# Ledger of designs, part 36: designed miniproteins, single chains, continued (5)

Each design is a single chain, and the fold is of that chain. pLDDT is the mean over its residues in the fold that is shown.

## One batch from the design tools (miniprotein)

Design m17223
Fold by ESMFold2-Fast:
Structure m17223 (fold): chain A 81 residues (1-81)
Amino acid sequence: SELREELELARERVEEEIARMRAEGKPEEEIRVVEASAVLAEAELKKLEGIELSEEEKKEVEEAKKVLEEAKKLREERAKE
């Protein structure tokens, strides 16, 4: 129960951050990084609480890692401008 409440609060904060980033005109790749970071943070919290991730949750974590890797490559690409 408490974990659910903590996750909901964390998600609310992420949504607020994303809304602020959009209002500030941040690039979509930066927003995706925030979303991916939230997925990884939730997975870490679940593991800390002794909750084993489902196969679907593991796939979400892998996709989040790919988003972060793609964002790093895009950042390197822009550094060449």
Scores: mean pLDDT 78

Design m17224
Fold by ESMFold2-Fast:
Structure m17224 (fold): chain A 75 residues (1-75)
Amino acid sequence: STVEKVRKALEELGVSKETIEKIVKGTEENGETLAAAVKAAAEAGLSEEQIKELLIKMGASEEGAEEAAKLAVAA
């Protein structure tokens, strides 16, 4: 599932278990999409660089991940 992949990617990035649970909950409450996970990550206080690395681990291109991470933290 998207939620399981997001959880694993955040664990590999060294994100705390508390923050991972907040992001997972936000993702589940907003339709279990990658876009929901990115929004939840930004709201939980992840940096632009951490969100970019999450997107790369989820299969995004480096350029696409950079642009999406910038948009997520600007909101």
Scores: mean pLDDT 82

Design m17225
Fold by ESMFold2-Fast:
Structure m17225 (fold): chain A 101 residues (1-101)
Amino acid sequence: SAEEQVLAVVTETVQRLAELYKNQASLEEVQHVLDEFSARVKELWKDLTPEEQRAVRKKALFRARTILENDSSISEDQKNEILEMIEEVLNSVRQELAARQ
């Protein structure tokens, strides 16, 4: 399902961002991961209704939070920053899709 694919993409993206923070990666590398995340979510969400998008978004944010809460290798500030970046991408994709449909 599109939901299962989005949750897999969120899992991969959160783990990649956590690794970038551990390795003190550049803002360019972080932005590249977020751009890929945005493109993948946009493709998976384009055929979903606004209600389905809202439901998947809630599950995606819960998944991201759970992964970050279980990662002892990054700081609480870094966890909050990653969660905010994930939320901003999901909100941006929803706004773009609403404008096109």
Scores: mean pLDDT 86

Design m17226
Fold by ESMFold2-Fast:
Structure m17226 (fold): chain A 85 residues (1-85)
Amino acid sequence: SVFEELDDLLMEGYDRSLTQPPPSPDVVQEARSRFIDAVEESKSYEEFVRKVKELVEELLRQGLDGAAVEAGYYSLFVWLEKRSS
């Protein structure tokens, strides 16, 4: 499922990020902004996860593993906070 695919990508990116220098604050803030747009524009969790997966894949292809993981988990946290009953 797209949910399991995103989880696998975030876990892989996290493991890679542990042996890399931390991402610059500017890169992290830019990534967070793009990911929060996915939170705001998505009407369902599945749509949100698809959009976030595409953004994570893009950042991982650029070697921005730490930024992808940080922004990915941040947007998941924001989604859960917004949708928690």
Scores: mean pLDDT 83

Design m17227
Fold by ESMFold2-Fast:
Structure m17227 (fold): chain A 82 residues (1-82)
Amino acid sequence: MLDDEITLGMIDIILSVTNIELSRDLSKLSDEQLKKSIEENKRMIERLQELKKTSSPEVQKAADEAIKALQENIKRLEEVLS
């Protein structure tokens, strides 16, 4: 059983960190750092999608917002790599 307050706090941290990453200058990162960041963001999306399956509507909404931010970060990282 999920503690919604703790889970929401953790998701809020993920969203905040992802928003900081979205403001980052990616031109200073190596290709290996970009690839690692993409992999880590994809793993986080998978974990949040699994969390949604057993979560309250409030936690599902927070997870959806975090997933959207993580997906945007992946697109930005992939664009720099190509």
Scores: mean pLDDT 81

Design m17228
Fold by ESMFold2-Fast:
Structure m17228 (fold): chain A 86 residues (1-86)
Amino acid sequence: TYSPSALEHYNSGLEEFKAGNYNEAVKEFNEAIKEDPSFVEARAYRAVAAAKQGYKDEAIATLEDLKAKYPDNKAINDALAEVKAL
């Protein structure tokens, strides 16, 4: 279970991401990760947001590293598929 502060930043990041505000989304996901470094979903979405900003190769490298650590995690696998499709 993630901390309330980490969840608040994650949810703000999701709202910014849905609005297409990828720079703001990255900042919010970074705060969620700072509050809880184990927040895998925040790390996955941060990588997708970075890919939307043009950092596709860096996002793939990050997501493949995460997949090696969490091979069955749906958020990581979905994020990697989305970024590779860009």
Scores: mean pLDDT 86

Design m17229
Fold by ESMFold2-Fast:
Formats: sequence, C-alpha cells, structure tokens
Structure m17229 (fold): chain A 93 residues (1-93)
Amino acid sequence: LREEVIEAVLAGDKEKLLELLEELGVTEPSFQQLALEALAEINDPALELSEEERRELAERFARALVEKDRRAVLEIITELAVRLLVRAVERVM
C-alpha cells in the first residue's frame, strides 16, 4: 500500500491518490485537500527538485498518509512553499 501511494505521488495522479486515501481511511475533506496540495507541490517543476529529492519527499508523504499524520503533511507543504519562495528570490538577484 505504501509503495502504491509513492507511485501515485510520483506520477502526480490525483484520482489514484484519492482512491488510496479512502482505502487508508483518510476521509476528512480538509485532510484530503492537504494531501492534494502536497501532491501538487511535490510535482511542481518550479521547485526544480531532483528525482532523488522527489522520491524522498514521496516516501515521507506516503508515511504521513499511512500514519494519518496531518501535521507531517502540513510540514511537507510548508517546507516546499519556503523552498519555492527562496528560489524565486534567488532568480531576481
């Protein structure tokens, strides 16, 4: 199951991720929305993540979902948002 989540995340497959969330018992709409936001950020080309970085994030995200750890998902979103801001500032300088 965890590996299926990792594959769905790396593929950017929103529909498959939602199916897996239902199987995991992650049925709260706000938690599902956070999961979809994390999926989108992990696959955002503007972050210029390496394949290794994307896989590490996908594994970390899959663990958070399996453990139903909403805080861990929010931490991933926050980390990626900060990284995107830093890259945007560096490009202007």
Scores: mean pLDDT 81

Design m17230
Fold by ESMFold2-Fast:
Structure m17230 (fold): chain A 67 residues (1-67)
Amino acid sequence: MVTFEDLGDGLTRVTVEAPGARSVTLVVDGVPHALEDLGGGVFEGVLPLPYGSEVEVLVDGERWLPP
C-alpha cells in the first residue's frame, strides 16, 4: 500500500509497504526520488508533491501499480 501525508509547505510524507523489496523509488513528474528503507518492508520519504502531479512507484527498478 502507498500512504500520502501532507506535512504543509508543499512537502508530503510518502510511505510504501512493499514486503520483500530491496529498493523503492517514487517518480514524480518524471523525477526519481529514492525512498529510505525503514525495515520490515516499509519505505518512506519526504518530498515535494504538488497536487495533480503524476506519480509512479518503482519497486526493485520495475513499475509497480498497487491495486
Scores: mean pLDDT 77

Design m17231
Fold by ESMFold2-Fast:
Structure m17231 (fold): chain A 81 residues (1-81)
Amino acid sequence: AEEETKRLLFEALDALEKGDIEAARKYLQKAEDLLNSQENPDPNLRLSLRMLKGSLAMAEKGLLTQGTVEALRRAIEQLLK
């Protein structure tokens, strides 16, 4: 479950980098469902989900920049090592 959640978060990040808002939303929903099914979810996975959901909200408003996505990737890679 934890490795699957991690994969879904990286798939959501890849979708955001490509501007695929619909795919990002679906991957984040699946990751959230998996985290909510866990008795003690990893705080780094939870934080990564919150960061990605915030970036999705910004992308939906047309406010997500390439520089922001690059910074987000570096942060997620550090959290999910």
Scores: mean pLDDT 85

Design m17232
Fold by ESMFold2-Fast:
Formats: C-alpha cells, structure tokens, sequence
Structure m17232 (fold): chain A 100 residues (1-100)
C-alpha cells in the first residue's frame, strides 16, 4: 500500500540521517564534510516532515531525495578523501533502494 511505502521510505531516510550524524561525530575536525552532511540532514528532515504532513507524495519525495543524494555525492567527490569514498558507496546503495 502507499501508506506502507511511505513508512518504509521515512524509516530509510531516518536511518540515513542517523548514518550522517554518526559520520559527523567520528570526524569532528573535518569542517567541510560536516558542513555538507549537516545541510543534507536539514534537507532530509524537511522532506520527512512534508511527507508525514501529506504535503508531498511518496513519488515526489523519492525524486527529491534522489536529487539531494546526487548533489551530496558531487560535493563529496570534490574532497577525494577515503571517508568521502565510503560515504559515496553507501549513498549509491541508498539510491538503488529508492529506485526500486
């Protein structure tokens, strides 16, 4: 059902936020990485809030999340660190889950 798909998407996005918060905590001196991840967390929380409020559809939320993931990946690619490579690999897997 659409409600089950919505709840599954919200749980996935909350898990992604938890992952980003853990990365920030593990990399306190990486100011550029932390800035990128904090902005991404803020935008994910806005999408979750709009989805929970019924202001956007599941399909619209998926499109917005995919755009955000692509933007985040491009910003992370500019840093060329091992931490950024690992995060990018996780985000590519998240994109695959959302596209299904």
Amino acid sequence: SEEEEKQKLIELLKGLIDFYEKVIKQNPNNKELNKILKETIKRLREIIAELEAGKISVEEAKERVLELLNETIEKLKSSKSEESKYIISILEKVKEIIKK
Scores: mean pLDDT 88

Design m17233
Fold by ESMFold2-Fast:
Structure m17233 (fold): chain A 87 residues (1-87)
Amino acid sequence: LSEEIQKKIKLGEELLEERFKERYSSWSIEVRSRYARMLTILAEAIIEEETGVNPNPSGASWEDLASKLEEEDQKILEEILEEIKKK
């Protein structure tokens, strides 16, 4: 991955961590599991947006993966992706 893409992924990870810390005072196993899934999907979405290529070996789009998340988590993911696109 290019340095620019890596910087965007790091920014996305930082934003996701902030959103989860603000939303959840303590992280249950469920919250930690959702956070981990969102980190993976967020990284894949950033790579696809920057390269135009789906990085997932199975060919599943990040949108397909995100559709399996809780509705609230999907909203957070979309808000973070929009913020990254503005930078």
Scores: mean pLDDT 76

Design m17234
Fold by ESMFold2-Fast:
Structure m17234 (fold): chain A 80 residues (1-80)
Amino acid sequence: MTEKIGDATVTFTEDRAVAEAKSLDSATKAIEKILEYFDVKEPEIVEVTPDRVVLEGENAVITVTYDPEKKKYIVEGKKK
């Protein structure tokens, strides 16, 4: 199922969620929605680089990357 949050488009399946966001504010809201969807209450930041952040929960991993060609933030959540 697909949901719009600000400038972000989030697509949910049983084991995955993917969002594309034009602004950082919309990317942040997409991250919050994906964390809520997988019931991740206290994610650990396991990786931080200039172009990538990885958040790990008990049952899911959320990856945030910036695509300079599309000029968008890509947020991906995946069940473990």
Scores: mean pLDDT 78

Design m17235
Fold by ESMFold2-Fast:
Structure m17235 (fold): chain A 80 residues (1-80)
Amino acid sequence: MAKIEIRPDGTATITLGDTTVEAKVVEEGPLEVGSEIVLQFVHNPDTKVTVKITSVDGNVATGDLISESGVVFPVTIVRL
């Protein structure tokens, strides 16, 4: 399962298996079911991924991370 940690400054870390990618939030809805978050990769600014929130429990949410190839990964989102 992928994990996304979002910091108060709008930076984010995406962990997918053994791979960690630094990103920044470029579009963010409230942390609510049905909201979308768009993340831009810091080292590949032409790459953006969309996360659609499917559940929220306090500062932890779950959602679907949609890759550039259209593959959907379940993700846990933590707002720091």
Scores: mean pLDDT 78

Design m17236
Fold by ESMFold2-Fast:
Structure m17236 (fold): chain A 122 residues (1-122)
Amino acid sequence: RIDEVLEEVAETTKDLPEEVREELLRLVRAILTGEELSKEELERQANALIEAAEKLYDSSEEVIERISAVLISLLNLALRLKADKELVQRLIDTLRRLAERLSELSRDAVLSHIRYAEERVS
């Protein structure tokens, strides 16, 4: 069951750069297995995905939607683990920038997650 979800994610993201796909698959595996991510591991994963998202800024809307979903998952984990405000702000800033590349409906969804996070860090 977990392997089936990982195979679907791998197939959906096969056109992403290898580095982004590997980090995405690791994060998805950790979420699906209920693995407790340490604050340090969360920060490492977040930094890697933020850098990958910047490289993917000019990619298709489908790619931007996929990376945005992963960053939203990381943002929610960062809030639960009480990560540093600076890391949370960087995730919010990256998501806000990616939202500029999305259709109105997808953009509104991302912005609603950002508003929720901003209310919890202010």
Scores: mean pLDDT 73

Design m17237
Fold by ESMFold2-Fast:
Structure m17237 (fold): chain A 100 residues (1-100)
Amino acid sequence: LSPELQAETTLAMLMILLAVLKQMAERGIRLSKEEAEKLKEVVRKLGEQLKELGADPERVERLEKVAIEGIEAAQTDPEEAARLFDEAIDLASELAAEIR
């Protein structure tokens, strides 16, 4: 696979994860501390892969930060988590436009 296609695929996987987390938060579903830690690890790994594939590090780190803030908020405040995940999805869409 080309690095561009790998980056697009990695970003699509992150966007799917964020969309699922947003839907859970909109339904008032809270994450446990253990679930939040595992999800933050997944987000960090996907962010690292995107940077290795040549995505803009500043944009990736911003996306990662907002996604992690959303996961942390999802433990106590699902409404805030839903807003943060929506922001992260917008940032991911902006990054996708830069890769294409």
Scores: mean pLDDT 88

Design m17238
Fold by ESMFold2-Fast:
Structure m17238 (fold): chain A 66 residues (1-66)
Amino acid sequence: DLDALVERVERRAKELIAREGLSANEAVARALEELGHPVAAALMRASPAPTVSREQIRDALLADGA
């Protein structure tokens, strides 16, 4: 379920922000890498933004074949 993957990425990214002080896009990219989506992570890093939406995470996962 793609929506379940998006929720999992968001949850992990929030943990990384709280623990390591990462920016939103870097935390999401790290969470994507940890979950086995390195292409999605690279896309997230290539387009840094102050916030990351669920739609952006979903689109990145779809591009990585999730």
Scores: mean pLDDT 80

Design m17239
Fold by ESMFold2-Fast:
Order: sequence, then C-alpha cells, then structure tokens
Structure m17239 (fold): chain A 87 residues (1-87)
Amino acid sequence: SKLKEELLKLLEELKERLQEIAEKDKSVDAEEVVEIVLEAYDIIENEKDKEKQKKKLEELIARAGELSEEVKAAVEEFAAKVEELLE
C-alpha cells in the first residue's frame, strides 16, 4: 500500500527530526524522545479509527510540549501531515 509507505516515511522523518533536536539541546530528555517516537509508530500502525487516532496524536502533542516547544512543533507538523495524507 502506497499510503502505508508514505505513513512510514513520515514516521522516519519525525524520528530523524526529534533525534536532531535531542542532539542539539541536551535539556531535552533523549529517553523521552525515544518514547514519543515509539508511541507515534504505535498510533499509526495499530489505531485504525480515524477519530481515536486524532485524539491519540493530540495527546502525543501535549506530551511533546512538556519536553520543549521545538519537540512539540515537530510532532504537530507530523500530525498535520498524517491528517492531510489520510484526507
């Protein structure tokens, strides 16, 4: 499925961006960044209900905001791209 390949590409992009943020800003907990990436993968791969997926991504954005504004922005951009791709 092309949709699945595009979603996996967005997940890979999110992972790389969050890793770059953690490398540049040592105040960002690298372990929490790994957990955010793993949760994003779980949401995309396992939550097939569009409304529930959206709510879980909103919760992930809120959690990302607790780490830093830059981490939050990266997850917000990811969520927006996922929503656009699924429309």
Scores: mean pLDDT 86

Design m17240
Fold by ESMFold2-Fast:
Structure m17240 (fold): chain A 80 residues (1-80)
Amino acid sequence: MEETRRRVEELERRLEELERQREQTGVGDIEEAERITEELWEILASVPEEDRETRQRLQDLADRALALLRELVEQQRRRS
C-alpha cells in the first residue's frame, strides 16, 4: 500500500511537471507521457474493484496523461 501510494504521487508529480512544461514552452516529452500513462494503467489494473476511490483517482490521472499525450503528438505532427 505505501509503495503504491508513493508511486501514484510520483506519477502525479511527473504529470504535473509535463503539463507545466507544455504550458510554458509549447513542447513536451512524448515518451515520458507514454511511460506515465502505461504506469498508471498498470497500477489501475492491480487495484481491487472495491477500492473505488483509488480507482477513480487513477482513472482521472490516466485520462489527464492520455489527453496530454494526444496534445503533444498533435503538436509534433504540426511541426513537420
Scores: mean pLDDT 78

Design m17241
Fold by ESMFold2-Fast:
Formats: C-alpha cells, sequence, structure tokens
Structure m17241 (fold): chain A 60 residues (1-60)
C-alpha cells in the first residue's frame, strides 16, 4: 500500500497490550493519563480477538 492510515492512540494501546500479553504479563500498571485510561477501557473488553484479558491498575 502507498498510503499510511493514521493509527489512533487506542489502536497503539491495544498493540502494546498484546505485546505485553505475549511476554506473560497479566497485570498492567499504567499512568493515570488519557493513554492509561483508554487502554484500561479496551482491556475491559479483552486484549485481542481471542478475548484474552489483562488487569489494569492506574497509578498517579
Amino acid sequence: SMSATITEPREQALLVAGQLWQQGVRTLYLPDTAFGRSLAAFLDGGVDREGRRLRVHLYS
């Protein structure tokens, strides 16, 4: 493809969560920021298409 699609921070957050899942992480400690809250919201529905979930704790 000769065009790049703008990837929203949400999509990037899901990719990061998937990578951490692959590394055996079960719980994420994320900053209480827009990014951290967005990732937490997505993980409530699952990390990937297989429905694997991570627990999230927000810190400040």
Scores: mean pLDDT 62

Design m17242
Fold by ESMFold2-Fast:
Structure m17242 (fold): chain A 90 residues (1-90)
Amino acid sequence: SLLEEAKKLLEELEERIKKAKTDEEVKSLLDEFVEKLKPIVEKMSFEDLVKLVLLIKEKLMKLYEEGLISEEVLRYFNEKIGEIYNEVVE
């Protein structure tokens, strides 16, 4: 399913974030992840898109709580994912 494809991208992102050494590397990984998500999101149902956005937010919050990403990276990410969320709500 498209949701499972998106989850696989999220798992791949998590592993790459754990290997990153700077905020700039993590931001670059987040940008790449968002670009890979765009064609998947366009094909998803509204229900699955909402589930995906929540899963992504929960995963990044967990990484922040575990000290694997900085507050700056979390803020940067929230701005990026907000664009996807606004397209769903609007």
Scores: mean pLDDT 79

Design m17243
Fold by ESMFold2-Fast:
Structure m17243 (fold): chain A 62 residues (1-62)
Amino acid sequence: PIIEAVIDGKKVKVETEKKPKLGEEFRIKKVVDLETGEVIEVPENFKFKLKEENGKLVLVPV
């Protein structure tokens, strides 16, 4: 599945192995900057949590 979220203030499209829940740790397969279309490199062993702030989905590294 693909979700739209914010990483470090940037709007991104995130590809994941399964649909993440708020507060759940998950791995990201691919991240694309929605403004530039550039692929953002993410280390394979990096995990993120999904948070909601001001009506936006935000990705926070763990």
Scores: mean pLDDT 75

Design m17244
Fold by ESMFold2-Fast:
Structure m17244 (fold): chain A 87 residues (1-87)
Amino acid sequence: GKILSGKVVVRGKEAVITIEAEDKESAEKTAEEIKEDAAKLPGVKSVSYRVVGKTAYVTVTFDDRDAAVAAAEALAKKYNLELEVEE
């Protein structure tokens, strides 16, 4: 599905991907694709997602912060999303 806007925020050992899509079906499809991609990344402990209307939230937890930052950078680049890393 087409992404209209989105961002990845890293907090500690967690990355939260927020995307807005053209419709709910596109949001659900994109959330599942991001979840599948995230689950393949090193150091991932869990991946979950939630869709509210046209907005999807994908939460990824990691063994360490360096893995979270690296994964967030990879996902932001792949999906052309804004990246925000909290110190």
Scores: mean pLDDT 85

Design m17245
Fold by ESMFold2-Fast:
Structure m17245 (fold): chain A 82 residues (1-82)
Amino acid sequence: DPELLAYAKETIRRIAKELGLSLSDEVIERLARLVVQGTTTKEALEVNIRSILELMVKMGITNSEAAERFLDRELEVSGVPK
């Protein structure tokens, strides 16, 4: 859903800025694609995005390179084809 994907990207940018995360557009796109697979509502998307970004901060993932490695691991574990 292009509307949910656009909402997810904007929500990721907003929450990442709140948490002091510097994420590339490529990381934002990958995160948005991941979260829209798990939910179809805007409210659930915001909750899931905040949880993932807060988890990344707690794990010390504060830059795009570390975020890419995190997403590579999560996609492999979830069994979703790249």
Scores: mean pLDDT 74

Design m17246
Fold by ESMFold2-Fast:
Structure m17246 (fold): chain A 68 residues (1-68)
Amino acid sequence: SSDKLRQLLLEAGRLLEQAQQAIQQGDLDTAKKLLEQVRKIRDEIGRINEAAKLGIDYAIAQLEAQMA
């Protein structure tokens, strides 16, 4: 449902912000664990809305680039 999609997007956004903060603090282990949680939520988002999944994929890729 659209309500479930909205809740998943909000939770993914929250975890992405926490991962960004962990990267800024140099805590790459925490950042990797948070991104693993985002990937699980991304897979659930993808079952509901493919375009929304692509947005999360882009956000994950941007954060992974900062860790490289």
Scores: mean pLDDT 88

Design m17247
Fold by ESMFold2-Fast:
Structure m17247 (fold): chain A 60 residues (1-60)
Amino acid sequence: SLEDLTRGSVAAVKAAQENRDSPLEEVKKKMIEAAVKAGMDKETAEKIANLIVQARQQAQ
């Protein structure tokens, strides 16, 4: 649902912020875990995590 997508996206962003100093691969894994725990399906969580990681790489 849209609510699950929103909750999962917020959880993924929070996990990324909490793990800012970690390697990108570890940050991505933590984002996926947080999003899935928040109710997002694994495939959607992986897509959202990839988008956030790409945005961070472009900002560096």
Scores: mean pLDDT 76

Design m17248
Fold by ESMFold2-Fast:
Structure m17248 (fold): chain A 86 residues (1-86)
Amino acid sequence: KPSPLELEAEVYLALAEIAITNAKLAFERGVKPTEEDIKLLERAIELAQKAIELAQQAGNSPLVTEAERVLKEAQELLEKARKEME
């Protein structure tokens, strides 16, 4: 049975992944990133960081690794979006 911390970490991770997916749809459509896309990616970073903290507290190393992967993806997309808005 997963701990409450593991469940919370999984929820934050899922929310981060949803935000990333929504932002990626803009890139896939070939449209210029908007301020709303930047805010979604900033939120995804925040959510992924929270997932890492909760997963670490739960002692779930695989979940930490997955949350770190999501954080990196969000950070890379945010950098790309900011460059395309210049």
Scores: mean pLDDT 83

Design m17249
Fold by ESMFold2-Fast:
Structure m17249 (fold): chain A 94 residues (1-94)
Amino acid sequence: SLEELAAEIEKLIEEIIRKLEENAPMSEVMKLLDELKKKVEELAKTLPENLAIALRGEMQYLIEEVKKSSNEERIKLLRKFLESLMKMIEQYKK
């Protein structure tokens, strides 16, 4: 379901944040971001076109910004992405 896929994405984002807080190697963080990108694309395919475009754009922005940010800023970016995703899903359920 949409809710199950959203829950999987939330759990994955929380795992990435935990790894960043632990100062895990960037190679490990990037592997989890690749998994996140795949799950986000799976979710985007279930959404209306305008929401799918917005979600894909936010995911691409997240990946590019994470590459050039500190771990503190990476955590903030991931939290903002999760907040945006949850608001998008809530609006779609209306």
Scores: mean pLDDT 86

Design m17250
Fold by ESMFold2-Fast:
Structure m17250 (fold): chain A 81 residues (1-81)
Amino acid sequence: MEAVETVIEIIKKAKEGLDPADLPELEELLRKAVEELTEEDVEELAERLIEEGIIDEEEAELLKNTIKAYKTLSKKAEELK
């Protein structure tokens, strides 16, 4: 739940225009939030972004696939250390 809210807030801030000084902190928060998302959280995130008019259904499908791919790659990268 908290991770979903964090991602939504970061996306909203990105759409409003980010202050370059805030970028490193927002990148770290986004990375941590995405790592904490379960498959159920990813579905909830996509649904909420559609409900708030931030993305459409096609963009939501792309977002879900992108997060799943990122989590898979992140796990693989950790194994390769």
Scores: mean pLDDT 73

Design m17251
Fold by ESMFold2-Fast:
Structure m17251 (fold): chain A 71 residues (1-71)
Amino acid sequence: MSAQEANALFNFILGLKQNQADALRIVQALEELAKKPADTAALLAEMRGKLSPSSYAIFKFLLQELLMPKP
């Protein structure tokens, strides 16, 4: 992850201060994925119902970036 990508992600999460509940849900979902193998499609469907459209877009991006190996 580049410094620019990390900074953009940090600013997105910081922007979620207005929606602290969404930020907490994203962190919890990522923590659960780190501890246990999960069905990514099922997790995305669950989070889509819990997050605002903007927060969901951030979560989807994070999930894809974290699960895809970088060259």
Scores: mean pLDDT 66

Design m17252
Fold by ESMFold2-Fast:
Structure m17252 (fold): chain A 60 residues (1-60)
Amino acid sequence: SAAAEKGRALAEEAGRLAREGRAEEAIQLFTQGKDIGVKAGDSGGEAAGGAARKEALEVA
């Protein structure tokens, strides 16, 4: 679905920002992406969000 796709894209972007040391922006995007993905019932979004969250927490 479009919502699941957007959630995934936001989670991926958050992970990228976290790796670049932009932890605050990464956390914001991860939170938005996870919320959208979970509402869409997308378990894949949860997995991607988990990875992004770990990266964000490591650089925060």
Scores: mean pLDDT 65

Design m17253
Fold by ESMFold2-Fast:
Formats: C-alpha cells, structure tokens, sequence
Structure m17253 (fold): chain A 63 residues (1-63)
C-alpha cells in the first residue's frame, strides 16, 4: 500500500542520513499539500541522499 511504501522509503532516507525530525516535517508538509520538490530539498539538507529524499517525498504524496 502507499502507507507501506512511504514507511520503507522513510527507513531508506534515515539510513542514508536524514534526521528523524526532517522525516516527520516532510510527512506533515506532504499532508498539507506541499510539493515533492520542497520536501525532497529539506530531506537532502538534513543529510539524505537525493535519490532517497525524492523517493520518500513521492511516497508521502501518494499516501
């Protein structure tokens, strides 16, 4: 499901270096209708790889 995909993407982003706070913020932002680009940008700024950040942002938007 979309929720399971988002959870797995979050685990990958955390493993690549994203902070837990950045992941939580990205989830809130996606729930408010925020853009994938902005969510991914913030995840990368926290330490995530660009690929994992993008995957998480897209998965959260789909959930």
Amino acid sequence: SANEAARRAAEAALASGASPEAVDRAGTYAKSGGSVERAAERLVASGASPEDARALAEAMKAA
Scores: mean pLDDT 79

Design m17254
Fold by ESMFold2-Fast:
Structure m17254 (fold): chain A 60 residues (1-60)
Amino acid sequence: VNELNERRQEAENRLAQYRRLREQAQAAGDTQAQLDYEIDEGISLIELGVLNLEIRRAQN
C-alpha cells in the first residue's frame, strides 16, 4: 500500500507538470503542443485512476 501511495504521488506530480505545459502551450497559441500535452495529461489521469482503485482494493 505504501508503494502504491508513492506511485500515486509521482503520478499526481506528472499530471500537474503536463497540465502546466498544456496551459503554457495554449497561452502561446501552440495548438499542436497543447494537444500533445492534453494526451499526456489524459494518460496520467488514467494511470492515477488505476492506482487509486488498487489502493482502495488493498485497503479492503
Scores: mean pLDDT 82

Design m17255
Fold by ESMFold2-Fast:
Structure m17255 (fold): chain A 57 residues (1-57)
Amino acid sequence: DRAALEARIAELGRAVEEALQKAQTYRSKGDVEKAEQWEAEARRLSAELTALAQRYA
C-alpha cells in the first residue's frame, strides 16, 4: 500500500534526523565514540530510506 510506504519513509526520515542530532550533540561534548555510533546508525537508516524510496521512483 502506497500510504503505508509513505508513512514508513516519513518514519525513517525522522529517525535519520534524530540520529544525526544525537551524533552532533555527542561530538560537541567530545564523546567521539557515541558520536560515531549515532553517525553509523544515521547512515544505516539513510541507506534503508534510500532503498525504499528508489523502489517506488
Scores: mean pLDDT 84

Design m17256
Fold by ESMFold2-Fast:
Structure m17256 (fold): chain A 90 residues (1-90)
Amino acid sequence: MPELSEKTKKAQELVRERIPEIIKAAEEEGAPASSLTAAALLLVAASSLAESIDEIIELLRAARDILREAGAERAAELVEELIEEVEKLK
């Protein structure tokens, strides 16, 4: 198993905890299934595959941008809040 820093592990845990709330908000805002799937894959990658805090932040920004483009403003704001929390772990 790749060795992760404790800060990176903590960031992954924060993302994992917030995924259900973000996806629910996007679904309630009527985001297209393609945008929901793309954002969900990026959030899962950030929570499980990203090896650094910077990589987690890049994946979260990509998910945020997809959600904003889809008109899921509340879900995008939840991702922005999560990015701010992850940045504090640096």
Scores: mean pLDDT 85

Design m17257
Fold by ESMFold2-Fast:
Structure m17257 (fold): chain A 86 residues (1-86)
Amino acid sequence: DPKVYEEAQKKLEELRELAEELSRKYPEVRAEAFRIVEEVEKRIEDVLSGKIPPKSLSHVLDVLEGLPREAKERIAELARRAAAAA
C-alpha cells in the first residue's frame, strides 16, 4: 500500500531530523541516536518489502506505529542522559 509506505517514510524522516538535532547539540550521542533510527528503518522496510510476511494485522500496525513511537521515547531518554552528563 503506497500510502502506508509514505506514512512510514515520513515517520522515519522525523526520527532522522530529531537524531540530527540531538547530535548537533550533543555530538557524543550521534552514533547511538542514528543507531536507533537505523534499527526502526530496517524493521519497517523488512515488513513493507515482504521479507517478513505479517502473521496478523496487529503485527503490521505495531511495527508501523509502535516502533517509531518507541524510537522517539528512546531518543528522548538519550537526550535526557546527554543533558545530565553535560
Scores: mean pLDDT 75

Design m17258
Fold by ESMFold2-Fast:
Structure m17258 (fold): chain A 57 residues (1-57)
Amino acid sequence: GAEEAYRAGYEAGKAAAEGNREEALKKGQIAHDASVAGGGEEAARAAFEGLGRGAAE
């Protein structure tokens, strides 16, 4: 759902900012899968918001 998508997105963004590209891609895939399972638009928005927040540090 949206909360899971946000959390996975946040972890992906943080990993990317830290230079851990493998973990960033893995967490990004989890965020995508959670956004699909959560019904699309709301969960997808949560994933992108999480990604931005994690990357901002």
Scores: mean pLDDT 77

